Designed miniproteins, single chains, continued (3). Designs and how they scored, part 21

Each design is a single chain, and the fold is of that chain. pLDDT is the mean over its residues in the fold that is shown.

## One batch from the design tools (miniprotein)

Design m8708
Fold by ESMFold2-Fast:
Structure m8708 (fold): chain A 55 residues (1-55)
Amino acid sequence: VSKEAIELAKLYGEFLEKERGLDAKIAAENIIKEIEKGNATAEDVKNLLKEAGVL
């Protein structure tokens, strides 16, 4: 997984912590795991961040 994908996952994890009270670190780790499995891409996470108003 690229450094950019890890950074995007961390940002989205922080968003989920604020929005839904999830643990940001665990949320980010789960997103990275899904990218590693091919269930999601870095671009998918970037689009979610744009929709959330973070990017």
Scores: mean pLDDT 82

Design m8709
Fold by ESMFold2-Fast:
Formats: sequence, structure tokens, C-alpha cells
Structure m8709 (fold): chain A 96 residues (1-96)
Amino acid sequence: APVVRHAIIVEDEKVAEVLRKLLERAQAREPDAEYEVHLVESREEAKEILRELAEREGLEATDEEIERIVEKQPVLAKETIETALKEGLLKEEELE
């Protein structure tokens, strides 16, 4: 399975806790799936994580490029989580 790396901005603490638990359950059920998801409360935290990920992958990224990427990062709402579950982050069978 491919390794998926994302910084996701979550401004609602309750939404962040639910998503964190769902990601932990998904990883436990599919141990061969590699997921690296960072839940962040601000765009500044997202920038820091993206810089660290770029450095780890040996990529040279400018501050301007990082800012453009952060502008495209999703802010998670309840509807976004429901969509992620439908798109295969968790299957309906795994929620029971």
C-alpha cells in the first residue's frame, strides 16, 4: 500500500479527537496500510510539518511554495469527515 502523508487543519477539538480515533482504528484493522496524517490546529503548524516532511524526503522547498500548499490544505468539518469515511478511510462495516 502507498504511504499517504498529509497535514490536515482541524480547528474543532471534538472533530480532531473523533478523526484521531478513527485513524487509529483504520490502522489497527489494516496494518499493511501505511498512513501518516498530522492533525494541526493552525496553518502555521501545517507549514512546520510540511517543511519537516520536505526535509525528510530530500526536497528543497521555498517558504512561498510551502505557503501555496498550506492554502490548499482542507479545514476539517463534520461533512469532510463523513466524506472521508465514504471515500475509504473507514468502511461502513468498520463503524459497527
Scores: mean pLDDT 56

Design m8710
Fold by ESMFold2-Fast:
Structure m8710 (fold): chain A 75 residues (1-75)
Amino acid sequence: SAAIEEVARHLREAAEATPEENRERVERLGLQAVIAAQEGDLAAARAHLEEAKTLTNEEGQAHIDRALAVVDAAA
């Protein structure tokens, strides 16, 4: 769906903004969030995104917040 594609785009931008030491973890959490959202588990999607926010910088957090807004609109 267009909403899932938008979430995936924001999460890709968040991973690119993330320092190299945490980038793979942010990418994995982003993938887990997309899968959870596709399965309708919006609570799990939000939890994965909130964890990803703790591993990134201000720019990455802004991208994750945009992804969270898309997930919240789908609830």
Scores: mean pLDDT 87

Design m8711
Fold by ESMFold2-Fast:
Structure m8711 (fold): chain A 94 residues (1-94)
Amino acid sequence: MKPSVEEQILKLASLLPPSVQEQVRKMLASEKDPLKKLELFAQLLLQHLLAQGREDLAARVEELMREARKRLEEGVPIDEVIEWFTRRLAELLR
């Protein structure tokens, strides 16, 4: 069964501190658009990484966000872009 964007985001958020997880849950409760959920999650992740001094990981997240946008502009289906992006983020957060 294919996981929803919300399920994929929550799984990634489980790798982050409780304070960031709470911010993610509040965002997911207020936002309904799958693409906007992903963008807002990526922004929260960037803020966390920069606060931790992980500029190297923040730069990688920004690169993945730019590539995701390019794929969407080139007509790649939203669900495929979400799956690709969340997989790459999971690899990055190992």
Scores: mean pLDDT 82

Design m8712
Fold by ESMFold2-Fast:
Structure m8712 (fold): chain A 81 residues (1-81)
Amino acid sequence: MSERELEGEVLEALLQMAASIAYKMVKDGKATEEEAIEYLEKVARKVIEKLRELGDEESVRRVEEIKREAIERIREAAEKR
């Protein structure tokens, strides 16, 4: 496995952790929907920037999908309960 591939996997995992934290903060009432989404979008933007520097366009697409799914879950948690 190339160094680039390994770095992409680590960055993807970092975003997944950030998404889980954001979701839990909203669910626990410690953050608003807006705060959690802003935080997640900021982390995702930095992750995508780094992945593009590495030339890992495949991981960029996966990260954008993870972000989109996480935002939907955060909105559901905030709006319904």
Scores: mean pLDDT 78

Design m8713
Fold by ESMFold2-Fast:
Structure m8713 (fold): chain A 69 residues (1-69)
Amino acid sequence: SLEEAQRVLAQMLGVSVETIRKLGRGEPVSLPRYQLENLVRLVGDPSDPRTPEWLRRVARSARRLLAEY
């Protein structure tokens, strides 16, 4: 399920599930650069049609935040 996928991703990154949900909504979050880089690496290419839309949104937000560093 979406909820289980969000929990697994949060656990892999060492962040809260709420942080993952906020990234998916494009809401502001405070994360150190290395966690944003790990997120981008884990998701891979967001243009891949095999990547779920919620995960593309999370990756898009992480890339935007990285560009602001």
Scores: mean pLDDT 79

Design m8714
Fold by ESMFold2-Fast:
Structure m8714 (fold): chain A 117 residues (1-117)
Amino acid sequence: SELEEVLERLEKYAEEKGLNEEIPEVEDDDAILEALSLSPEQQVELIEELIKTMIKEIEESKEISDKLLADILRGLRLIKALLEVPEVREAFETRPELQALFKEFLKKVKEILKKLE
């Protein structure tokens, strides 16, 4: 999937730059576990909020910081975990506007990665 391709590229870049060491593993696990306790509809709303926040941060940033890249990586890992839940994926697939927004977000991340490579 395009999400997995973007994640693999971002994770490779993060490993080469040491960004993975700056991502809180325990806090990331707690955030994922908390999100998974929500209803499928609430999990889709969380995905939408995360995507909108990340797009805004990318658009408002004149330069892409290592912290922003780490935040994007953490956010994409959370989104991937939620979309692995069948009920969440089905609810997400009923929202074409959110799918378009997610595709735009992945495109922006790919453009960032191309400039850094």
Scores: mean pLDDT 80

Design m8715
Fold by ESMFold2-Fast:
Structure m8715 (fold): chain A 75 residues (1-75)
Amino acid sequence: MKTMTYKEAAEEIRKIKEENPDAKIYVEGPESLKGLVEEVQKANKEGPEGYDRAAGLLEQAYAATGEEVKIKIEK
């Protein structure tokens, strides 16, 4: 389990999928990120392409809000 920024979370998702293709990722964040958490959960079902998409969504959220938010990832 690791708490990190949007950018770090995106990089960690990609890294987890590369090193452990069978690993499942759970992303937790504040209520403001609830929609992103749901998209990451959907991405987990899509496989490798889904993880890249989820990472992109996290980076996009940071760009839109202008704030760094700590996101908790569970393996």
Scores: mean pLDDT 64

Design m8716
Fold by ESMFold2-Fast:
Structure m8716 (fold): chain A 70 residues (1-70)
Amino acid sequence: HMLTEEQVKNQLKGLKETIDRLYKEGVELEDIERFAETALENFRKIASPELVEKFQKEVDKLLEEYKKKR
């Protein structure tokens, strides 16, 4: 039915790895943000609101780090 906390952690790891790859490949930060937002929207369909909030916070932190590195 809905993802467990461990499955959420694994999905987050995969998303972080994809974001890092896109950043290193020179994809525009705006496009990376849109990709992350789409992934989060899909995630909202299969995870509890509490887990989605944790996922959102981790993604927001990662994107903020990339904005500062640019």
Scores: mean pLDDT 78

Design m8717
Fold by ESMFold2-Fast:
Structure m8717 (fold): chain A 97 residues (1-97)
Amino acid sequence: EELKKRAEQLVKSANEAYDEALKIGEKYKDLIEKFREEMDRVLEAAKTGSKEQAEKEIERLADVAREVMKKTDGKTQSAIRAAAVYTVGAAEAIIEL
């Protein structure tokens, strides 16, 4: 129960950080949407896949996050970093369920 609530809270925080990145970085919408696809892959792998699959998608998310941050400004970078951190935390909590 507590772990499930923590996972739900982290997913909510990840989505809020993503929405902030999209709002601030409207000019980078295509790049930010690619980051969203990797967020969704990480969360899906955590729920339905093996721990190994989840870890592989987490590594891919980190790579995509770095590319997006390299191509965006400081406020967008901070929001993307937050979304990535919360997504990884959520995936780790989900795997423990």
Scores: mean pLDDT 83

Design m8718
Fold by ESMFold2-Fast:
Structure m8718 (fold): chain A 56 residues (1-56)
Amino acid sequence: MLEALEKASQEVQPEGAAVVAALRAADPDASADERGLALQPVIKKTNEIIERLEKE
């Protein structure tokens, strides 16, 4: 399941996924828990915005 999700994410915004991974690796001071929580709603919100623009 994760493989399909990762592949879909790469097709929609491959550079975005790479940037997120780089930011997570480049920011050692931030806890993994904080990064995970912050990224989760941001990714979801971004996808919702994209869907709204497509529907409008």
Scores: mean pLDDT 59

Design m8719
Fold by ESMFold2-Fast:
Structure m8719 (fold): chain A 70 residues (1-70)
Amino acid sequence: MEKKLEELAKKIEELFAKAKAGENTKENLIKAIELSFEGQKLLFGKTPPEEVLKKLKEKAKNSTVEDYLL
């Protein structure tokens, strides 16, 4: 479990780094959010509400890099 969480955390960090560099910012932010929810599922054994995931994806589509990395 720990190793899988570490792999997810590293991938999320890579996606945020690419978004910060201006590479497909919205797409990379959305993918990072999806992986974050997968990590939470692994940590707590429960699925986050679908509405929360949908809201975060909408925010990523409409947010700037500054709004998300602060």
Scores: mean pLDDT 66

Design m8720
Fold by ESMFold2-Fast:
Structure m8720 (fold): chain A 76 residues (1-76)
Amino acid sequence: MPSLEEQYEATRERVDLLLESLRREHPELYERVAPVLEELLRQMEEAVRNGDEEKFKEVLEELERLIREIGALLDA
């Protein structure tokens, strides 16, 4: 099983790629979602630092939900 640190780094990379794409192609959507995604990443980093696996899981589920919602908006 990957560590919380490895899961955080993989998630951060995914979010960075998504934000870079949104900044170029959908700048208004980028402005709305970037602060929320950055806040969720900060909460994940704090959970990693504290070894809080349950908090990490909750924040990851919320972030994955937001990523799915962004994808649905882009497919419309």
Scores: mean pLDDT 84

Design m8721
Fold by ESMFold2-Fast:
Structure m8721 (fold): chain A 62 residues (1-62)
Amino acid sequence: SMSIAEKAAQIDELLKKNDLEGAARLFGSLSPEERRQVLSMLSDEIPSERVSAAMLLMMADS
């Protein structure tokens, strides 16, 4: 299985590409604790609104 650092890197790249559905799908595969860890590891250049949109999409499918 992928490490949390590898998952964070994949989510980071998807958010940089504005692939909100891809990012939401990966966030949805994580536990709440893993999501907290990933959020702390995301690049500062990613707009907070983009992260919020991906999280909202993840929650809407739950």
Scores: mean pLDDT 84

Design m8722
Fold by ESMFold2-Fast:
Structure m8722 (fold): chain A 63 residues (1-63)
Amino acid sequence: SSAIDAFTKKYNIPKSTLLDFLKKVEEARKNGEDFDLSTLPVNLGKAIVEDPEAFQKAYEEYL
């Protein structure tokens, strides 16, 4: 019932893949750097574009 679990199950993304990405995004934010989305796995990038609201909820749960 977590937003992270809902997003990862819906798009068949390993939870570790999403958590590693969110950790990198947060580190980039903390360092004042832009995160290069071209470096992430294709399936994750596609899911973020298709469902940005579900991704945002997962990110808010991670924080």
Scores: mean pLDDT 79

Design m8723
Fold by ESMFold2-Fast:
Structure m8723 (fold): chain A 94 residues (1-94)
Amino acid sequence: SSEAIELANRYAEKLLATLTKEYPEYAEEIKEIVEAVREVLIEGIKNNLSLSEMRERIREVIDELSEKYNVPEELKEEILTYAGIMLQEIYEHL
């Protein structure tokens, strides 16, 4: 739905702003991870993916990019936690 896509974009912007303020040294890496998460969310919403399938795809993307960019474990955990909250909110409105 267009409402779910708008929510995905709003949450991605909030996540980017919050994490880049807390971890300015990882601003570029955070931007890459958040953009990838946003792309997966929008594509999944358009293709009517289940909450379970979306959660798995987002976790995989966050895990892969966190490893690639060697982000600290605490930052990865914050991204995963925020993404989980965002995903739950979006799916409550589908």
Scores: mean pLDDT 85

Design m8724
Fold by ESMFold2-Fast:
Structure m8724 (fold): chain A 79 residues (1-79)
Amino acid sequence: MSREEFEALLEEMKKAVRENDLSLLRAVIERLLALAPQLSEEQKLELDTFLGVLEIYTAVTKKDELLDLLTQLAESLFF
C-alpha cells in the first residue's frame, strides 16, 4: 500500500473517533481490512501502535462503542 493511501486511512480513522462517527469508523475499518494484505511489515507495526493509542483514548473518554470496533479490528488484523 502507498504511504499516502495508508496515512489517509489513519487520518479518517482519527477523524471518526474524534467526531464520534460510528458509521464513518465502520466504513474506514471495512476498507482497511480489504487493504490489510497489502500492508508492509513497517505499516503493520505503525497501525498496531496507532490502534493502541486510539483504544486508550476511547477508553479514557468512555467511547465504548468505538473502543469495541477498534479492538475487533486489531484482533482481525493481528490475531
Scores: mean pLDDT 81

Design m8725
Fold by ESMFold2-Fast:
Structure m8725 (fold): chain A 82 residues (1-82)
Amino acid sequence: TVNALPVLLEILAEAQAAGRAVTAAELAERVRERTGNDTITEDLVAKELDELAAEGLVARSVGPDGRTLYRLSEAGLAFLAS
């Protein structure tokens, strides 16, 4: 079983480099693709993103369609680089 957290942070960093924020649904799909772990759900990823946001590693915003969007914070980028 692969820990999803490092892969999740890498995908967030790639999206940020492309100038994009991501939804929990998009992130869950990309984590499943990279890990081959079909037990990774949108709800599980949303919970992890909310925990990372509480720790200051991820920034949350609301998109024009009312959907929650996520980006790495400066602290999150520093954590990934270390």
Scores: mean pLDDT 79

Design m8726
Fold by ESMFold2-Fast:
Structure m8726 (fold): chain A 78 residues (1-78)
Amino acid sequence: GLEELEERLKEAERELEEAEKELKEAKEKGDAIAYAGAAVRKIGAETEMELLSRKILEIDPENERARRILEEAEKRLE
């Protein structure tokens, strides 16, 4: 149901925040391996958020959270 998808989306958002924090820390430390690992996790979280947002919009086309996430996904092409 919609609630389950929204909860999964929140988890994916937390994963993204953690990955972005680790990217920043790895960059500050000059840790190339940690940076690469965080970059992979960031891509994974972003992909999951996009897929979940598309599924949410199939059920609730007016869901503002899901729409924002897809807009952010488009911005990441830059």
Scores: mean pLDDT 82

Design m8727
Fold by ESMFold2-Fast:
Formats: structure tokens, C-alpha cells, sequence
Structure m8727 (fold): chain A 74 residues (1-74)
């Protein structure tokens, strides 16, 4: 999965802050997948969030993107 590749990149090359943020995001996404069974949406959210972390974007931008995707769940 693309999210797994991005996580591995962050774990190898990222800062401690980026690693902590990425781990938190992945843990949250796994809980959402377990509760709601929205695996495709969760993978999309994780991929977008991890790309934002890699590009040095702040938590507010990550929350905004995630919230936009969550609003598309009927």
C-alpha cells in the first residue's frame, strides 16, 4: 500500500517529530478501519496525511484534509 511506503520513508529519513506524527496518524487510521470498515477511505486519508508530514505541513493542514475526506462519508 502507498501509505506503508510513505511510513517506511518517514521511519528511515524523517525527524523524530515526523516519526511520532506519522505513527499517531497510522494508529488512528487503523482504529477507524476497524470501527467503520472504510478501508479504501482510510488508506486515502493515511496517504494524504503522510505526504503532508513529509512535506513539512502543520497539523492544521493535516486535520483540514482529513476532515474534508471524512465529510464525503455518507
Amino acid sequence: MKSQQLLEQIEKDGSEEQKQRARGLVTWGRELSREYGKDKLVEEMLTKGLELIINGKGDLEIVRVVSELMKKIS
Scores: mean pLDDT 76

Design m8728
Fold by ESMFold2-Fast:
Structure m8728 (fold): chain A 80 residues (1-80)
Amino acid sequence: SRLEELKRELVEKLEEYERIMLEIMELRGASQEQIDEFRRQFEETKEYVRSLEDLEEVERLLRAVEEAIERARAELEKLK
């Protein structure tokens, strides 16, 4: 279904965002405790996304995550 396709895309975008944020955290000298907490929160977020049944909500979240990825990539480039 369209809902399942968008949920899959949203999870993939969340995983992309997590990878970028982890690289930023490493460059900023984040502690292992901070990294572990961030990873835990992202696993909870992905589980929440998998529970969603509202197509409009998934579309809103996908747009928000795409914008967050763009901002995170810009931040990462400044740290290089």
Scores: mean pLDDT 88

Design m8729
Fold by ESMFold2-Fast:
Structure m8729 (fold): chain A 74 residues (1-74)
Amino acid sequence: SMAELERILEAATARALALARELRAQGASVPEIQEAMVAALTAYAREQGLSEEETERVVRAALTRTMDALDAEA
């Protein structure tokens, strides 16, 4: 359901943001952080049993939300 996708998206975004902050603290570059976030988001979506189409949608949305949050912290 859409409500389930939104819940997964929120959880995926929170997890990606935590990972991104950790990598940033370790001196990782923006491309390295983005690559790690895509991998983590994809793995999480698959763990939640999402289809490939739903996974792509969640990864795209969560990546955008996470990058926007990081930019706001700069």
Scores: mean pLDDT 84

Design m8730
Fold by ESMFold2-Fast:
Order: structure tokens, then C-alpha cells, then sequence
Structure m8730 (fold): chain A 94 residues (1-94)
């Protein structure tokens, strides 16, 4: 099974492509912290010109992977699109 660090690195790799499929342009993906058990990613993106930000926290405990997503931005459609893209990217990496 992959560590939180390995999952974060793979998510960073696949997220721009998955986001594009949902109409979201990823401007940056930054791994803010990473350990074997926990990693945090910060994402800056645009949906139809409107800025959206997300924070993705990955936890690995006793073989269980938990992903927490916090999204901010003015566009409700953009926030939904980015959330769906993150969910798709997570499923692709797991």
C-alpha cells in the first residue's frame, strides 16, 4: 500500500489532466507538507475565469486512506467541478 507522501505525489501528477476533463484549469499544485502518514496539497485553479482554491489532506491510518477536501472560491459551479475532478483523481491514484 502507498504512503500518504506517494499518494500526494501521484495526485499532483494526475490532477491537472483530470481537472481539464471537468473544465477546470489548474494553475498550481503545491505539496505543503508530506509524511508517510499525512500529506497536504494546495491547489490553485480557474473555472471560466474565476479563481478557485482547494486544500486536500490525505491521511493513511492502519491501511485506511482518508481524503479531506476544503474548497473556496466565488463560483459554486467551479467549486463543484474542482471537487469532482479531485474525487476522480483520487480514485485514479488509489
Amino acid sequence: MMSAKELAEKLKEVLPEEAARHGVEVESVEIVSETEDEATLKIKARYKGEEIEAEVKIKVENGKVTVEVEISGASEEGKRALLQAIKAAVQRVL
Scores: mean pLDDT 83

Design m8731
Fold by ESMFold2-Fast:
Structure m8731 (fold): chain A 110 residues (1-110)
Amino acid sequence: SSTLERIEEIVKEIGEIMKEIIDLAEEKNDEETLKLVREIGELIGEIYELALKDPSLQEAALEALEETKKKLKEILEYMKENPDDIEGIKKKLEELKEELKKKLEEIKKL
């Protein structure tokens, strides 16, 4: 389906952004950011798997993934401009993780 193809494209783009975040966190030896990015990746994977298993969830999954891509891109830009603000970076990633957990729960209830 066209919606599933769009989801696959967004997931690929998210993966590219997350790789850049990981590379920056590794340069700073920021194990907490690396852990948060891993946890965010696991939540994104769960949303993607729900979309693969149930076509009725694909529109909600696409919306959640598009918003997630936007926020990850904003976090990446923040990290490039503020590479020493480890606490600010962690806070932004923790907020995204909590938003993703909420979105996943909402999708599961559809």
Scores: mean pLDDT 89

Design m8732
Fold by ESMFold2-Fast:
Structure m8732 (fold): chain A 82 residues (1-82)
Amino acid sequence: MSAAVREAIAQDVRDFSGIAMGTIAKLAGESKDAQTMRDVGIQMAEMQEQGVSREQIAQRAVDTLRRNGAAESLIQTFESLL
């Protein structure tokens, strides 16, 4: 659920997608979508643990951003890094 995953999020996502993590950290400080970006990071870490492919994790992350109403510019930036 979240107690262990929250602490692992920065390490697992950084090792898997360092570029995306850097962008998430930067945008979270300036956007209203900070909560959505944290949820995306948690989801990516969980899917990585389940052995899901990088491409599927990326597609699911983008889907989560869209479902939660993230800004279009944020979604486009995230997609461009994947």
Scores: mean pLDDT 61

Design m8733
Fold by ESMFold2-Fast:
Structure m8733 (fold): chain A 80 residues (1-80)
Amino acid sequence: MDPEEAARKGAEIAGSSPERLTNAGVGSAGFVYAQEAGAKDPALGGAVATMIANLKHGFDGVVTLEEAAEAARYGAEVGK
C-alpha cells in the first residue's frame, strides 16, 4: 500500500474528504499505513501522524492528502 492510498482509507474511515482530512482522518491514515507496513504499534503510528500534521501545518482545518500521506510515513517508522 502506498501512503496516499492509506490517506484515502483514513479519510473514508473518519468520514472526511480526501481533499480535507480531519485529525481523525490523519490518525486513521497513520494507523492503516503503519499496520500495512508491519509496525508493532500502529496506534503509535496514528498518534505520531496526527502530531506531525498539526506541528507542520497547524490546525487551520485543511490537511491535504499529500500532507496526510507524508505524516503517515513518519508515523509508521516510529511505530516499528
Scores: mean pLDDT 76

Design m8734
Fold by ESMFold2-Fast:
Structure m8734 (fold): chain A 109 residues (1-109)
Amino acid sequence: RAEQTRLLLRQTVLEQLAKYYEKLGQLEKAARYRAASQDDAATRAAIAELQAELDKLMEEIGKEKGIDPSLVSPLDIHEYLEELKEKDPSLTEEDVQALLGMIMAMMLA
């Protein structure tokens, strides 16, 4: 059912974020997202927070590219993450692809 499918997608995003933060050594953040993925109410709260952060990210990308935030495409997000990778050598190509995938899953959910 649509609502349950969206909730499962959101829980999967939180689990992937937890794994990503574990790779970065941010164990406290990883534990928070993992815990949030195991409870429906906590998942909804965590996703609302992440959606607000995604909206802010899209506003920053839109401002940088001179376009409306609602017109920010997956290609624009990918280009932004590649620029972050150039500035932060701890980010790998796999990390950029994982982040893009999680952002796309959030937009779908």
Scores: mean pLDDT 72

Design m8735
Fold by ESMFold2-Fast:
Structure m8735 (fold): chain A 78 residues (1-78)
Amino acid sequence: MEKLKEEIRKLQEELGRLYQQLLASTDPQVAQQLVAQAAEKAKQIADLIGKLYKDEEVKEKAEKVAEDAVQTLAALAA
């Protein structure tokens, strides 16, 4: 349980770092790569949240929120 929470925290920190890099980027190609990396981290966080609560519905809802957020960021970066 504590190990999963620590992994989630680390992924959230990495995701935050990717967002900072995205906002600082002046290269559209780099921005697209950063959005893709952020999407991967968001999915990993959703998976770990599902494992933490042992609830597939919580996992599915977390994945949906993450996908919607990433799609919004991708649209803004395009």
Scores: mean pLDDT 74

Design m8736
Fold by ESMFold2-Fast:
Structure m8736 (fold): chain A 66 residues (1-66)
Amino acid sequence: SLEEIAEGIAKAVETFGPSKIVVKGNRITVEGNGARASTDLSSPEEARKVAEKAKELNPNAELVIE
């Protein structure tokens, strides 16, 4: 589910430490401390929803859209 993907992204943010969640089109990228992980969703709208949920789970992460 999209919620499970958001939880996975939140865990990546916790693992990387201080990090950034970047949404570009249908792609979400988490980057921090020299590490990077990306996932592709079915649409830009889904990517934004998932990234927003991941941000809610990790308020200290920076969220960047486009």
Scores: mean pLDDT 77

Design m8737
Fold by ESMFold2-Fast:
Structure m8737 (fold): chain A 80 residues (1-80)
Amino acid sequence: MLEKALEEMEKLAREVMAALAAGDLARAQRYRDQLLELGKKAIEESKDEEHKRKLEEYLKRAEQAYRAFEAMARANLAAK
């Protein structure tokens, strides 16, 4: 179950990155929100503390990556 949750989260993360690369900040925000909700649900439904910890760490890293790439996308839009 953990691997499937992480795989679905990674798929959503790729969609976020594609939207940011295209300059579609609204689409990126929508996929990011879906990623966060999926992660929260996976944490809540998990019976294993180790699985919860890995999901929490993934969400934290995904959020940090999102902020960095969103800043780059905004800078690229401003440079045009």
Scores: mean pLDDT 78

Design m8738
Fold by ESMFold2-Fast:
Structure m8738 (fold): chain A 83 residues (1-83)
Amino acid sequence: SMEEKIEELEEKLEEVRKMLKEAKTEEELKKTIEKAKEVLEEARKLLKEVTDRDLILKVIGLAFRAIGLILEAERKLEKLKAS
């Protein structure tokens, strides 16, 4: 179901959040960015299929959270490169 696809995507986003929290190296941050971008792409695909308003809002929220994680990981990566 669409709700199950959204729940699976929420679980993937939580995995990415944990990866970001635990990331110590440039390579770990690059992998975190890659996975966050994958979650964002999956959210974009779901937005093309979802028709229920409440589910649309959930998917949009997931997309914004994924963008936030990408930006945070990229900032941490730049700080590591500067150190």
Scores: mean pLDDT 87

Design m8739
Fold by ESMFold2-Fast:
Structure m8739 (fold): chain A 69 residues (1-69)
Amino acid sequence: DELRRVLGRLGRELVALGLPTERADPEVVRELSERFGLSPEDAAALVAGYGVRSVEELVRAVREELEAL
């Protein structure tokens, strides 16, 4: 559940930055939202902000970022 909390926090931060989300793949956004219980807005911000094409790619990118800190 730790990953879900981190994704929720990052999503909210990206929404606060006003990142454009219109180019986020709606299928990936929906899958991410359903899997981790994220709002569609938070999920869209994560997909667009990280420029990912799949949920697995996003999870890997976030895990690698956390390990680097």
Scores: mean pLDDT 81

Design m8740
Fold by ESMFold2-Fast:
Structure m8740 (fold): chain A 87 residues (1-87)
Amino acid sequence: MKEYTEEQFDAIVQASLVIIEASIVLKEASKIPDPQKREEAMKKANEALDLAVQASEAARNGDVETAQKLIDEARKKLEEAKKIVEE
């Protein structure tokens, strides 16, 4: 089993939490009655999911700096998606 540093493990956990939350938001976005808002929210949730998956891969490969940047971008996209879902 590959030994991760504490920083790598924290980044993997953060990315995993964003993946879970983005998946939930994507499901909620799919229920939006307005087709334009639905498409926008789903697009942002999918972008957050993709960034979080990339962050997990970067963290597993020891690139914690890139992982953190990707997590931050994923969280930003996730917040934008949540705002649309809640409006």
Scores: mean pLDDT 84

Design m8741
Fold by ESMFold2-Fast:
Structure m8741 (fold): chain A 61 residues (1-61)
Amino acid sequence: GAAERARLEAMIRAGAADVARKYGEAVGQAVLDAGLAALERGGSEEEIERAMLTTYLRQTS
């Protein structure tokens, strides 16, 4: 529902902002884009978190 979508979007934005603060805006933007793309595909919270984590690891490895 709309409340769940808003919660997931807030989670994505908070996580990406934390990454941006620690690793720079470019890495944070990549994580944000990955999380929002997973949300748009109708991904679960687990799928969104996996997409964000995979992107973070790829950018920081």
Scores: mean pLDDT 88

Design m8742
Fold by ESMFold2-Fast:
Structure m8742 (fold): chain A 71 residues (1-71)
Amino acid sequence: SMEELKKEAEELKKEAEELLKVSRDAAMNQQLFDLLGKINEALKNEDAEALKEYMKKLKELIEQEKRRQAE
């Protein structure tokens, strides 16, 4: 449902914002900022398909950065 997508998106936004506080990788940070902007636009427009696509990409970036920091 859209409510479930909104909840997942808010959780992912929080994770991305926490990563931005500690990440020093300018390219990664730019990609995170760009995806957060697209997710915010999709949330405003209640575009479930766009939300799913951008959330998938954000999850991939978050997991990549977490793996990097775990090393």
Scores: mean pLDDT 80

Design m8743
Fold by ESMFold2-Fast:
Structure m8743 (fold): chain A 74 residues (1-74)
Amino acid sequence: MAELEKIKKKAKEITKELLKRGVDKEVLEELTEGSYESFLAIIDYLEKKYGGDFSETRDKLEAAYEGSKEALAE
């Protein structure tokens, strides 16, 4: 839990700072969605091919994604 909360908070802080610096919200939304989809596909491929448990990695990805999404929704 503590690690996931730190990842989420860090992602939110970074996204808010980029918005404050004048980065276009639509561009940040596209990059956030594209990165999430790409990494999720990689995790799914690794789980399917190697049969390993990637739940922790998936949780960390989800935490970062949610943090960025929260900043973009403000």
Scores: mean pLDDT 82

